# Designed miniproteins, single chains, continued (5): the designs that were tried, part 4

Each design is a single chain, and the fold is of that chain. pLDDT is the mean over its residues in the fold that is shown.

## One batch from the design tools (miniprotein)

Design m16113
Fold by ESMFold2-Fast:
Structure m16113 (fold): chain A 76 residues (1-76)
Amino acid sequence: MKIVTEPSKAKKGDILVLTRADYREIKLAEENGVKAIIIAGGPVTPLDREALKKSKIPVIHVGGSLEEAIEEAKKL
């Protein structure tokens, strides 16, 4: 299991940490078989919120710093 901050480098079983909720990046990570997604702060659009609720994998919105999101990822 790896903690990755770049969506293009996320692989099956990895945890992806994002600094913004991007619907396309979330969908791509889900298709790649990522274990969980953690989002650190940033504005969330209505479309992004819908994607988070409908995701088949766990998505955790920390709302804090990137460092806090990485610490949360380590607990998974």
Scores: mean pLDDT 74

Design m16114
Fold by ESMFold2-Fast:
Structure m16114 (fold): chain A 65 residues (1-65)
Amino acid sequence: SEEEIKEFIARLEERIKELEEEKKEIEEKLKKGEISEKEAELKISEIEGIIALLEAVKAYLEKLL
């Protein structure tokens, strides 16, 4: 149903927000010298890849509304 799709979109948005917060934490650690540039790049790349997949699923679901 449309309601179930909207609920799923809301859950995807919450997960994306959490991943963006994780990305910010990694960027802050990099600024403080707490992690290496290579480690930060790998972790940020992984998070951005997951966000891209969730955004694609969200876009697909929005087309069903």
Scores: mean pLDDT 90

Design m16115
Fold by ESMFold2-Fast:
Structure m16115 (fold): chain A 61 residues (1-61)
Amino acid sequence: SEAERAARLRQVAANLQATVDAGEKRIAEHPEEFSPLDVEGLKRLRDAAARYQAEADALEA
């Protein structure tokens, strides 16, 4: 169902956001261990989380 699909997409978005939050915290605590590519990678995951959330919202509209 669309509701089940939306729930799965929200779970994926939440998991991606948790990964981003953890990664941003590690970079803030140990910036010397990370490159600009690591920062860009987290930005892409953040953007992906937002896209999955938007897709879930569209399915429930």
Scores: mean pLDDT 87

Design m16116
Fold by ESMFold2-Fast:
Structure m16116 (fold): chain A 62 residues (1-62)
Amino acid sequence: MSPAMQRLVERARELIERYPQAREAILQEVNWAASRLSEGADPEAVLEEAERRMEEAVERTL
């Protein structure tokens, strides 16, 4: 697993543990980010946007 993918998965696990009600929404954002990384997008840019999108998903679910 790439370092970027590992960081993404670790952050998603932390957010799901804190906000289990947002699990499905967080996983959708992980799938988006994983797809971008597999397409060769800039890992740092993808991780930054994935963080923002996961936080927004948590806020929408609360």
Scores: mean pLDDT 83

Design m16117
Fold by ESMFold2-Fast:
Structure m16117 (fold): chain A 71 residues (1-71)
Amino acid sequence: MEELELEIDISMALMFISLGDLLEKKGKTEEAIKEYKKAAELAEEVLKRFPDSEEAKEVLEEAKKKIKELE
């Protein structure tokens, strides 16, 4: 059950990154940052439960990089 939750949470985090990318391309920088922050928060929650999740680590680092680039 927790493994399914991991897959769902990672999929949602990736969706937030994709939404952020689309908003960034449209010049909606504040909205893009908001979506990247949601992705980062969700990835951090996953890593608290599954510290060895490489996919969650990658999502978190991508979201952090995007936030830093736009701030």
Scores: mean pLDDT 81

Design m16118
Fold by ESMFold2-Fast:
Structure m16118 (fold): chain A 60 residues (1-60)
Amino acid sequence: GAAEIAEAAARAENAAKAARDLGDEVSYQQAEKYAKLAKEAKTAEEAEKFMRLAGDAVGG
């Protein structure tokens, strides 16, 4: 539902923030891209996929 999509998007944004805090601009940009896709996701499953990709971008 909408709550699960919002939670996945928030976790993706947290991954982007972690990369930014480490000074990793490339990982930050990739994770931020996936966070945006997670927010635009139409299903919780799709949002979770982008959340995982954001995590992978910052090193797992």
Scores: mean pLDDT 81

Design m16119
Fold by ESMFold2-Fast:
Structure m16119 (fold): chain A 69 residues (1-69)
Amino acid sequence: TEEERKEEKEKLKEEIERLEKEIEELEKEIERLEQQPETRENIAKLIGTTLRLIGLEYEKELLKKKLEE
């Protein structure tokens, strides 16, 4: 039971680490796009990347909440 809980928490930690890595990559992409000209294509990419970032941050928060319980 205790060992099973530790294994589940380790899996959650690994998933959180994966999400943090993806979030970092998206943050770098946003910074790159912010330096580009304000074309419709670049604005659309910036919006899309920002929405994905918000989604991943929300998922990370849910997983962190599960680790605390």
Scores: mean pLDDT 83

Design m16120
Fold by ESMFold2-Fast:
Structure m16120 (fold): chain A 60 residues (1-60)
Amino acid sequence: VPQLMAEAARAIGKGDVERALKLADELEKQGYTQLANRVKARAYEIAGDKEKAEEYRKKA
C-alpha cells in the first residue's frame, strides 16, 4: 500500500485528477476503502467538483 499511496499523493500534488481517481479505485479494490475515499475527495476538490468532493469526504 505505501507505494500506491505515494503515487496517489504525487498525482494529487501535480493536479492529475484522472490518475488520482484511477489510483483511488485500485486502493478500493484492495480493501483500503477509507484511503480511497480520501483520495477521491481531494481529486474532486482539485477538479472543482464541490458536490462529489463533499460526498467522498463524508465517506472517509
Scores: mean pLDDT 81

Design m16121
Fold by ESMFold2-Fast:
Structure m16121 (fold): chain A 64 residues (1-64)
Amino acid sequence: KKKVRVTLLKTIDTDNPYFLKGKKGDVFKGELLEKRPDGSYIVKLDETGKEKVIGPKSVKLEEV
């Protein structure tokens, strides 16, 4: 599975625990699990081990 760096392009404030939340400019490292047909991603964060859904165009996703 590919390692990725996720940079938030906007502040995401969500009550849904399955969605990635953070401030604009926050950087997360993780593993890309899935790219969905709607353009969203599922990433397992390295620091927490939790799987998070990331909305389309909300992040800059870079393979490492």
Scores: mean pLDDT 78

Design m16122
Fold by ESMFold2-Fast:
Structure m16122 (fold): chain A 60 residues (1-60)
Amino acid sequence: SKKKVGEVVDQSFELIRSTGKKGLEQGIKNLQQLAKEYPDVKDLAQQGIRGLREAYKILS
């Protein structure tokens, strides 16, 4: 499950670079869903969401 968080974050950064806001929205949604399904990775998923938002702010 921790590997899945990293995969979703990586894919979402790529999507932000190519599709901007759509990639951010998709990544946040995917990480929120992962946190619901795997409470043990909730903190890591929230950290990923913060990273995606920061990346979007810098790139936008």
Scores: mean pLDDT 80

Design m16123
Fold by ESMFold2-Fast:
Structure m16123 (fold): chain A 95 residues (1-95)
Amino acid sequence: NRDAQLAVENAQFMIDVAKEKLKQLEQMLKQAQSLPPEQQQKLKKKLDTALDRYVDSAEWALQQAIQLGGEQSKLEELQKRIDEVRKRAEELRNV
């Protein structure tokens, strides 16, 4: 099923974008250590909102792949990767 394969590829792409946004968030937080706490919190909220947007897009694409009959093993791998990104984002939010 070509449509299912394209949906899987789209989910992979969105996960990769979310992972890059996560890396950018970690780097920016390290560089922002010299900023006052209030400014650090504002930066965290802004970057966190952008990360959530990409994660939500990845979850939506994964749901489309599931509905279109994508390969179960691949869908399970993608879900695990989304969960890992969400967990890491939550860890950064709570610091």
Scores: mean pLDDT 80

Design m16124
Fold by ESMFold2-Fast:
Structure m16124 (fold): chain A 55 residues (1-55)
Amino acid sequence: SLLSLEEFQAIVREIRDALVAGDEARLAAVLARIRTEHPHVAAVIESLAADLRAR
């Protein structure tokens, strides 16, 4: 809920790094962490990860 711009950018970078590496375990861990720490933004982050994976 109190996700700063810097925290958001760090999460996006982690997701991109995991996708570039093909590290599905790392991606799953990042998404699980976001569901726990920032549940209100989890759906948006998961949608972003799916969009980045498709592109």
Scores: mean pLDDT 77

Design m16125
Fold by ESMFold2-Fast:
Structure m16125 (fold): chain A 76 residues (1-76)
Amino acid sequence: MAEELAEKAAELAREAAKAFAAGDLEKAEELNEKAIELGKEAIEKLGEEAGRKVLEAAVKAAREQAPAVEAALAAA
């Protein structure tokens, strides 16, 4: 359960980072909000440890896209 939420949050975080790098800030924010909602749901239903696992997966996915995000910020 928590692992499935973590995987979904990671995918949303990757898509958010890619959208941000592409200049689609609105889509990036929407996707990031969905990832946060999954983290909150994990905490509420499965406890803080599950929420932490979801958050760690999302952060790891976002960091993998960091070079693209940094390039987008430098271009702005």
Scores: mean pLDDT 73

Design m16126
Fold by ESMFold2-Fast:
Structure m16126 (fold): chain A 93 residues (1-93)
Amino acid sequence: MKEDEALDLFRKGGIYLEKGQYEKAVELFEKAVELAPDSKIAALSYYLMGKAYYKLGQYEKAIEYFQRAIELDPDSPFYEEAKKLIEEAKKKL
């Protein structure tokens, strides 16, 4: 299973997200999802991709990725925040 490699990419993506390098963060999260598509790492990666697109002002993409995150892991600790960010992004459209 490629989950260890996905976790490493996810962690690197999180570092770039924290630095405000949103496009690089998205690239790393996309690779993490590709390695472990039906995992909690994939759900977290979709959630953080949504946050990155939100910061980039790409609200339609942000909504799409937040929706994918909550659909993949509805019991995630980020579920309520993702729902809130979807509604906030909709108000900006």
Scores: mean pLDDT 86

Design m16127
Fold by ESMFold2-Fast:
Structure m16127 (fold): chain A 67 residues (1-67)
Amino acid sequence: SAEELAEELQKKYGLSPEMQQRLAETQIVDVRALMEHLGLSREEAYALAKEILQEMRDAGFYPGITA
């Protein structure tokens, strides 16, 4: 389920509980939230977002991205 995938991504990438809930509800990866919660640069956050998007696609979801 989207909730189970979001929990796995939270554990793997150290996402905040807010990011986990938003991923479960929307399947949208928020680049700005990655920057703010993980202390990443914009370039690093986009690179991580692409990895998360690919894992979601590999799991059979159709995720989006926002900044």
Scores: mean pLDDT 85

Design m16128
Fold by ESMFold2-Fast:
Structure m16128 (fold): chain A 71 residues (1-71)
Amino acid sequence: SMAEEAARELDRLLREGRDGAGAPIRTLVELGIDVLIEGLKLVSPEVHSEALVAVRPYLSEEDYERVKKAL
C-alpha cells in the first residue's frame, strides 16, 4: 500500500519533471531494497532509465548494482 503509493508517485513525478522524486524514493528505500525493486518494476518502462538515475544517490554501490540487475 505505502510502497504502491510511493511507486505511483515516483512514476508520476518522473513523467512530469521529477519535482520531489526523492520523497517516494526515500520511502521505498526505508521499507527495504526488495520493496524498492518491486516498486521500480511498477514504474512504466518509458521512465525506467530515469528512475534508475533518480535512485542512485540513495543507495550504496552494492544495493544500486542489485537494483539495476533486477530491473
Scores: mean pLDDT 80

Design m16129
Fold by ESMFold2-Fast:
Structure m16129 (fold): chain A 61 residues (1-61)
Amino acid sequence: KEKEEELQKKILELFQAIDDNDLEKALELAREILKLAKELGDETLVKTTENMIKELEKKLS
């Protein structure tokens, strides 16, 4: 339950960082979300977050 609450908070922070065009912070948050999603076994979120990380890395390259 604590990890689920942390995940929800991180997801909101991620969307805020994207809206602020803070791509470096968004990438860091996405990596944290990926770790939590893997720990929770949320395969859909893992896949979605991995794709988001790839897109953010491409934008920062």
Scores: mean pLDDT 82

Design m16130
Fold by ESMFold2-Fast:
Structure m16130 (fold): chain A 67 residues (1-67)
Amino acid sequence: MTEEEKIQLAIDIIGAEAARRTLAAGGSLGEATKVAVEAMEEAKKLSEDEKKKQELIERAEKILEEA
């Protein structure tokens, strides 16, 4: 898997976790989608910073460990 593919998966994992937490808190599917999109946009901005790319991957790995 390339570094670019790892970053894209990390963004997807972060978005999915944000949606899952919103739904678990009793939010609607629309609210979950909005929160996921906002989380993915912020993660994508962080991925443009070389120092933050590794932090994004580590965050996604931690989410998977806690799932």
Scores: mean pLDDT 80

Design m16131
Fold by ESMFold2-Fast:
Structure m16131 (fold): chain A 58 residues (1-58)
Amino acid sequence: SMERRKQIVEAARKLLEMAREDVPYEELLKWAKENGLLTDEQVREIIEAVEEERKRRA
């Protein structure tokens, strides 16, 4: 749904804000998955949303 997609995009933005310059957001997503905070599906959706957001801004 559109609302779910917006929530995923907002989560991606928060993760990028938390990421340090030398720590890629993918490392944070892996950590969150390993600690049971995110599912495999959510990780893939967030990665896709971040890549789409980067392409849109480029």
Scores: mean pLDDT 67

Design m16132
Fold by ESMFold2-Fast:
Structure m16132 (fold): chain A 64 residues (1-64)
Amino acid sequence: SGAEKAREYLEKAAEAARAGDFLSALEHLGQAKKAGAPDEVVEEAYRAVRAGDVERLERLAKET
């Protein structure tokens, strides 16, 4: 489902960010948005990546 794919991409973004690969994290967030992740979640996730707030990104992935 779209919701499952969106969550999977958010999880991949969080994993990439934890590994320090913020370019891959941003690519995964783009895929999460395309898969139908809520705009508010995607915007917060982009802010977390830009701030280097990996813990916030991980929480967003778990909450979705």
Scores: mean pLDDT 83

Design m16133
Fold by ESMFold2-Fast:
Parts: C-alpha cells; sequence; structure tokens
Structure m16133 (fold): chain A 75 residues (1-75)
C-alpha cells in the first residue's frame, strides 16, 4: 500500500539511504520527479523533527501530504 511504502521510505531516510527511499516512492506512488523530491524532503524533515515537518507542510498548504502523515500516525 501507499502507507507501507511511505513508512519504508521513512525508515530508509533514517538509515541515510536516500536513493532507496526515493526509488520506493517513485515505484509506489506514480508521481512525477518534482513531487517525489518534495515528498522525500518532507520525509527527511519528519524523520528529524515531526512537529517542524507538520508545520512546514501546513505552511506550504500540502494537505495531501498532511493527510498521508496523519494516516501513518493513526496506522
Amino acid sequence: SIIDAVIQAIDYVRQGRFDDARQILINSMDMDDARVDQMLAVLQMYADDIDAAIQWIRDNRDYGTLALIRQIQQR
């Protein structure tokens, strides 16, 4: 599922495996490169500071990414 792919991408980011994180997002989400890169940047922030990442998402009005992060937090 998309949620499982994003959880795995977060784990790869925490390990410093950014290319693996990017690849799983591309393969699982059928997004263009710009959207995947933006998602990866958000997941990097999330792995470091959840509250800062949520605030950045809200400031950029990326409600799709916000909803996805909320689903991950709820499981």
Scores: mean pLDDT 77

Design m16134
Fold by ESMFold2-Fast:
Structure m16134 (fold): chain A 65 residues (1-65)
Amino acid sequence: MTEEDIKRAEELRKKAVEAAQKGDEFNAGAYILGLAVLYTSAVNAGDEETAEAFRKALDEAEKAF
């Protein structure tokens, strides 16, 4: 896991939450999908800490709906 990966996860989470709060379901869904892709990539790489960080960001973004 890199600092840039953590920063990307937080940016996508914030954008998803903001889009959901504004009723922009299309962009909110797109940002959530982006987080899901990053989570899957981390799982496939065997980086459990990176995967858990992306999973938490994804869960928080989805709960904003």
Scores: mean pLDDT 77

Design m16135
Fold by ESMFold2-Fast:
Structure m16135 (fold): chain A 78 residues (1-78)
Amino acid sequence: GPELEEAKKLLKEAEEALKKGDLEKAEELVLKLLEHPVISDISKGMAALVLGVYKSLGKLEEGLKEALKILREDLESL
């Protein structure tokens, strides 16, 4: 449905931003995904936690990679 298509678009844009080294844009898009109703609360919590921990360690790029992996796996399960 349209909610799933919107979430998949946000995921693709976030992954493309990360690949280009635009960490600020990738983080903005990940935060939008964490607000998206189609993603499970468990996946949102796990992605938010892993992003927060890596970011606190100065590893924002790695945190974004791990968060996006969690969010992608959730969307692929639908």
Scores: mean pLDDT 87

Design m16136
Fold by ESMFold2-Fast:
Structure m16136 (fold): chain A 91 residues (1-91)
Amino acid sequence: KVEELIKSGERLLKLGEEHFKAGDYDKAAKSYEDSIKAYEEALKIDPNSKKAWKGLGKSLENLAKVYEKQGDKEKAEEYKKKAEEAYEKAK
């Protein structure tokens, strides 16, 4: 159950990265948002999953980069902060 959610999150994170490299920031954002949801669902089941916290951090960090590319500095800083909090939980 948790492992399948983590795998889903990782797949969506990679898909988002592919869209980001292609310059398709709207599709990248959607994939990163779906990745975030998958990791959040994994963490509801296992709140001590370092893998899920690390994956959540990466997805949030990458979504912040999308907001930077779109010129939304406020959301970029918000999501960078959320990523740092997730990475801290992964320690």
Scores: mean pLDDT 89

Design m16137
Fold by ESMFold2-Fast:
Structure m16137 (fold): chain A 73 residues (1-73)
Amino acid sequence: SEEIEKAEEYVEKALEALKAGKYEEAKEYAKKALEYAMKAVKEAENLEELLRAIGLAIAAIGLEFEAERGLEK
């Protein structure tokens, strides 16, 4: 689905930004990843898509949390 693909793209961008120490950029990408992952959860037509979308949502939440920790230091 388009929503799953966009969520994956933003998770990858958030990870790249975190690795580069760009915490503000990582946080914005993680937020977008969560938005698309939540849309993918609502639009999931089978269990495999649902589990993939949930996994992406969890990843996005974790990435946003790590970006916030980076901004505090």
Scores: mean pLDDT 86

Design m16138
Fold by ESMFold2-Fast:
Structure m16138 (fold): chain A 70 residues (1-70)
Amino acid sequence: SELEEKIKELKKLIEEMREKLKTITDPVARMIGEHRLKRLEEGLKKIEELYKQGKYEEALKLAEEALRNV
């Protein structure tokens, strides 16, 4: 499904951001990256909770919003 594809895409993006943060030495870039990662992680948690509740339309809208705002 589109929702499952978006969730998979978000999980992959979060993993990539975690790996990138390990190599960032610039303090400002690190802070920005950590903030973005935290927002994505919180968003994914909410999306997965909605998915488990059967609120697929709400989960999809939130997933699309999260991917748009990275």
Scores: mean pLDDT 83

Design m16139
Fold by ESMFold2-Fast:
Structure m16139 (fold): chain A 79 residues (1-79)
Amino acid sequence: MEKAIEELKKAKTDEELRKATFRAMAEAQELADQGRFDEAVEGLERAKEAVLESEASEETKKRMVAELDGLRASIRAAA
């Protein structure tokens, strides 16, 4: 998760932000699949903050936040 979060904070383009967001989501899903729900949820919350710190467009930031929030809600419902 730390590498994905670092990539999110450094994202300067919409493409970079999308790629880093999907990587963070994949890592969170792997944690959830291992029963590590608290770590998955915490990782997604940190990823959301990192998306907001990026230099990508506000439209893409809103979309990526929505994707992260959706996965977080799904993981919380499964726990």
Scores: mean pLDDT 84

Design m16140
Fold by ESMFold2-Fast:
Order: C-alpha cells, then sequence, then structure tokens
Structure m16140 (fold): chain A 61 residues (1-61)
C-alpha cells in the first residue's frame, strides 16, 4: 500500500542517517522496520544485514 511504502521510505531514511553517524544499532533497527513494511526490497535487506553485522562487531571488539 502507499502508506506502507511511505513509512518504509521514512524508516530507510532514518536508517541511512544513523548509519552515516556510525550508530549501527539504530541503523539496523530502522532498516529492519523498513524491511517489515517492504519485505521485497533487496536494498533494504542488504543494508539491514550490513548494519547488524557492524553493530555486532563493535560490541565484540
Amino acid sequence: SAANEARALKAKEAGDEAFSKKDYEAAAKAYQEALVLNPDDAEIASKAKAAGKRAKELEAA
């Protein structure tokens, strides 16, 4: 739906902003929300995976 697409874009934008600030935990959460709203978006899925991996690596280091 158009409403879900708009909300997914907003969540993706929040994720991109958090990622640029190196807040990978916040970025991963925002991208995961966007992916729930638009599960077929391979770009969002890829970004969620990358942000989650970086957040986990920073916690382990």
Scores: mean pLDDT 81

Design m16141
Fold by ESMFold2-Fast:
Structure m16141 (fold): chain A 94 residues (1-94)
Amino acid sequence: AAANAALAAALANAATVAAAAGDYSTAIALAKAAIAINPKNVAAYNTLGTAYANQGSYNSAIANYEKALAINPDNIVAKANLAAAKAILKAAQQ
């Protein structure tokens, strides 16, 4: 289990690096791979949400931030990003 957790963390970190470089397609693929190995990887759900938000896919971003909060309800980053994504989506629908 420790080796699988380390691999999931490495994939989630690689997803964050890809997202920072603007490669959101690679970030999504790597974050999904991290989640497939460790479905409780909060960082992977946050990165997946951020990548979808940067692509303008706010409904997908919201769903992934909500999954992060289902695992860790006190995650301040996920709470802030969820609130921001919901506000943007609401503004875009007006």
Scores: mean pLDDT 84

Design m16142
Fold by ESMFold2-Fast:
Structure m16142 (fold): chain A 73 residues (1-73)
Amino acid sequence: MKKLEEAIRKAEEAARKAVQDALNAGLTPDQAFLVGVQKAAEVAFELTKDLPETERNRIIVRAARAAQEAVDA
């Protein structure tokens, strides 16, 4: 479980950073959200290669929430 929590935290951080970078580059909130989700999915896949797809999906869902919060900030 510690590995999953760490992966969630890292994916959320990646999503927030990607959203912030996209917004700073002049992308729309919708575009920034998509960039954040895409980056989070890449990070989740890399960190959880040995975990079931269900666990990766949980990480992506939490990261998508973090991306939405970053857009709304």
Scores: mean pLDDT 79

Design m16143
Fold by ESMFold2-Fast:
Structure m16143 (fold): chain A 99 residues (1-99)
Amino acid sequence: SPLEQLRKRLERVSKTSDEQMRNVALFELKVLDGTITVEDLKATREFLERMLDTLIDLGSKTGLQELKIIAEKGSKHPDPEVAAFFRERLARLDAALAK
């Protein structure tokens, strides 16, 4: 499935030598596992926003689709603050993918 393929790729990226790529992959794996915290979100929010803006500017359909899978999982998180962030992010991703 696309989710399984994404998870396996994130697990590989989480072991790379690039610290920024590792931190993003670890964050995204926590979202998929439902273990993300409000503190994790606050620490990474600005970087996540810059990454989304970059992918939209580049027209990266594959990158946006992968972020959508992550946002769909995050939007169902039991913490309402985490869920609200990913619902807003999902709306932005849907708008970008419709172009």
Scores: mean pLDDT 83

Design m16144
Fold by ESMFold2-Fast:
Structure m16144 (fold): chain A 90 residues (1-90)
Amino acid sequence: MSEEDLEAEVRIALAYIGASVARLAASKVENEEAKEEALKLIEEALKLLDEAERLLEEGGPHEEVFKLVDEAMELIKKAMEIIDKAEEEE
């Protein structure tokens, strides 16, 4: 394992933790529409993280792995924004 491979694995792991935290927060939302939207974004983020992990295992370019992780993190942030807004309106 190279130092760059380790950095990529750490970033993927942290993103999975972020998705898990967002999913737990979504479970507390009473607004079904907001909850469904947030969970859909989290599911899409998890698919991107699964692809990033697979690409890293296949020895793919680190730039592409980081791009997938960044896209997943953006989806997680959007999900959290939906959750926060729903809680403010409750």
Scores: mean pLDDT 84

Design m16145
Fold by ESMFold2-Fast:
Structure m16145 (fold): chain A 95 residues (1-95)
Amino acid sequence: DPERRQRLLENLDQFLKDLEDAIARNENVENLKKAIELIKEAKRLVEENAPLVEVVRLVHQALAATVSDVDEAQKQAFQADVEAELKRLEELENS
């Protein structure tokens, strides 16, 4: 789905910006750097038309690596979207 992949890229770009802004505020840099690398890999996979389940897995790992240095409302909303997409992909694989 090209529209879904485009929305994913836009969401990943926003998350990268939020993580980079958190680093600029001198927050927990090591966890944020790890999250940035995972999101960059997820973005690369989207650009390469990899399966969405692999993209969602990397985004989930990036969210797990972050601390409270990213806006909590944005992190919770993005995590909810990622979890919903993961469940949808799991349902499709098991149907």
Scores: mean pLDDT 68

Design m16146
Fold by ESMFold2-Fast:
Structure m16146 (fold): chain A 91 residues (1-91)
Amino acid sequence: SKEQKVATLLAEMLAIKGEVLILKKKALNPKITKEELEQIIKQLEESEKRFEEIAEELKELEPSLAEYVDKLKEEFLKLVKETKEIAKKKI
């Protein structure tokens, strides 16, 4: 059903946010290597692209959720930006 597909897309967005939170925790480790930080930046860029694709699909499928999805996207992009800044500062 449409409702089940909407729920699945929202769950996927939350899963990607969880992945980025794990990457943030790794980037904050004072023992992390430059090579690991460079890999985190690549993974953040991949996560950002996947999140944006899912967000657009969800807004197309359920336009009534567009404002809510945009707020989730803004929060997610701030988290990604903060995590990238942490990683880049250590390189």
Scores: mean pLDDT 90

Design m16147
Fold by ESMFold2-Fast:
Structure m16147 (fold): chain A 57 residues (1-57)
Amino acid sequence: SLELSEEEKKKLEEGRELMREGEKTGDREKVLKGIAIILDAIGDAIDRYLELKRKER
């Protein structure tokens, strides 16, 4: 199954907080940075999952 690492979980929390601050201040750049951090964390988790699948063969 797909599992998030501690680093990936921290990135998700940081990205979410950055998005909230950007939304409060109308800072679209902060919102986009938060989204980018979240997407990077998800991408890392997917890459790790695919690598594990390859090692099973």
Scores: mean pLDDT 80

Design m16148
Fold by ESMFold2-Fast:
Structure m16148 (fold): chain A 90 residues (1-90)
Amino acid sequence: SHMEALVDAFVDGLVAAGMSRLEAAQTAGSLFYAIGHPAAPVAFERAADLAEEEGRIDLAKQWYTDAANAARKLGDEETAKRFEERAKEL
């Protein structure tokens, strides 16, 4: 999707600048959230998925919650509820 491609480009740029992929995805999420961009939930979901893969369950819960908040801020209640359920399953 366009949002996934945008998140990937931003994350790759931050990784090239010296960030870990996890830090880059979280940073992208925070920046997109600050400007109200629809890429924010996608970036936070990427950070949460990476944290879960690393076994960092408390971080994954936090990032799924941030993804839900970003989706809700954009008026996407269905996506927000899906992320909240993912956080509860961890």
Scores: mean pLDDT 88

Design m16149
Fold by ESMFold2-Fast:
Structure m16149 (fold): chain A 65 residues (1-65)
Amino acid sequence: SRMTEITKEALKELGLDPKETEFNPYSLQGVGVTDADIDELGIKRGDGGKVSNDLALKMWELQRE
């Protein structure tokens, strides 16, 4: 999906490996990332507040282009 592609690009730009980094799913849902998108990308769910917010902000920036 478009959201999966945007999330992959945001992760690349931030230098984050989704298999090694935990993300708070509620923070990502605020920018339109669904549980299905998280599962498709293999993103680890956890309490990573700052990195989740950094990812959400980068996704908002990419959506504006």
Scores: mean pLDDT 75

Design m16150
Fold by ESMFold2-Fast:
Structure m16150 (fold): chain A 61 residues (1-61)
Amino acid sequence: DYLKKAEEYREKAIEYAKQGDMVKAYEYLQKAAKYLKKAGVSEQEILDLIEELSKEMSAAQ
């Protein structure tokens, strides 16, 4: 459940970044990170995933 929520928020972050709404994009990025932590993903893995997402959002813009 938490991993599915994190994935949904990840997709929304990229979608808002494509629209140029970077405020909402980063809001959903933070929500994705929160649910990854709730799912028991390690802090190191979360940091790596956030780095990857930030690059995807930058490329989408």
Scores: mean pLDDT 78

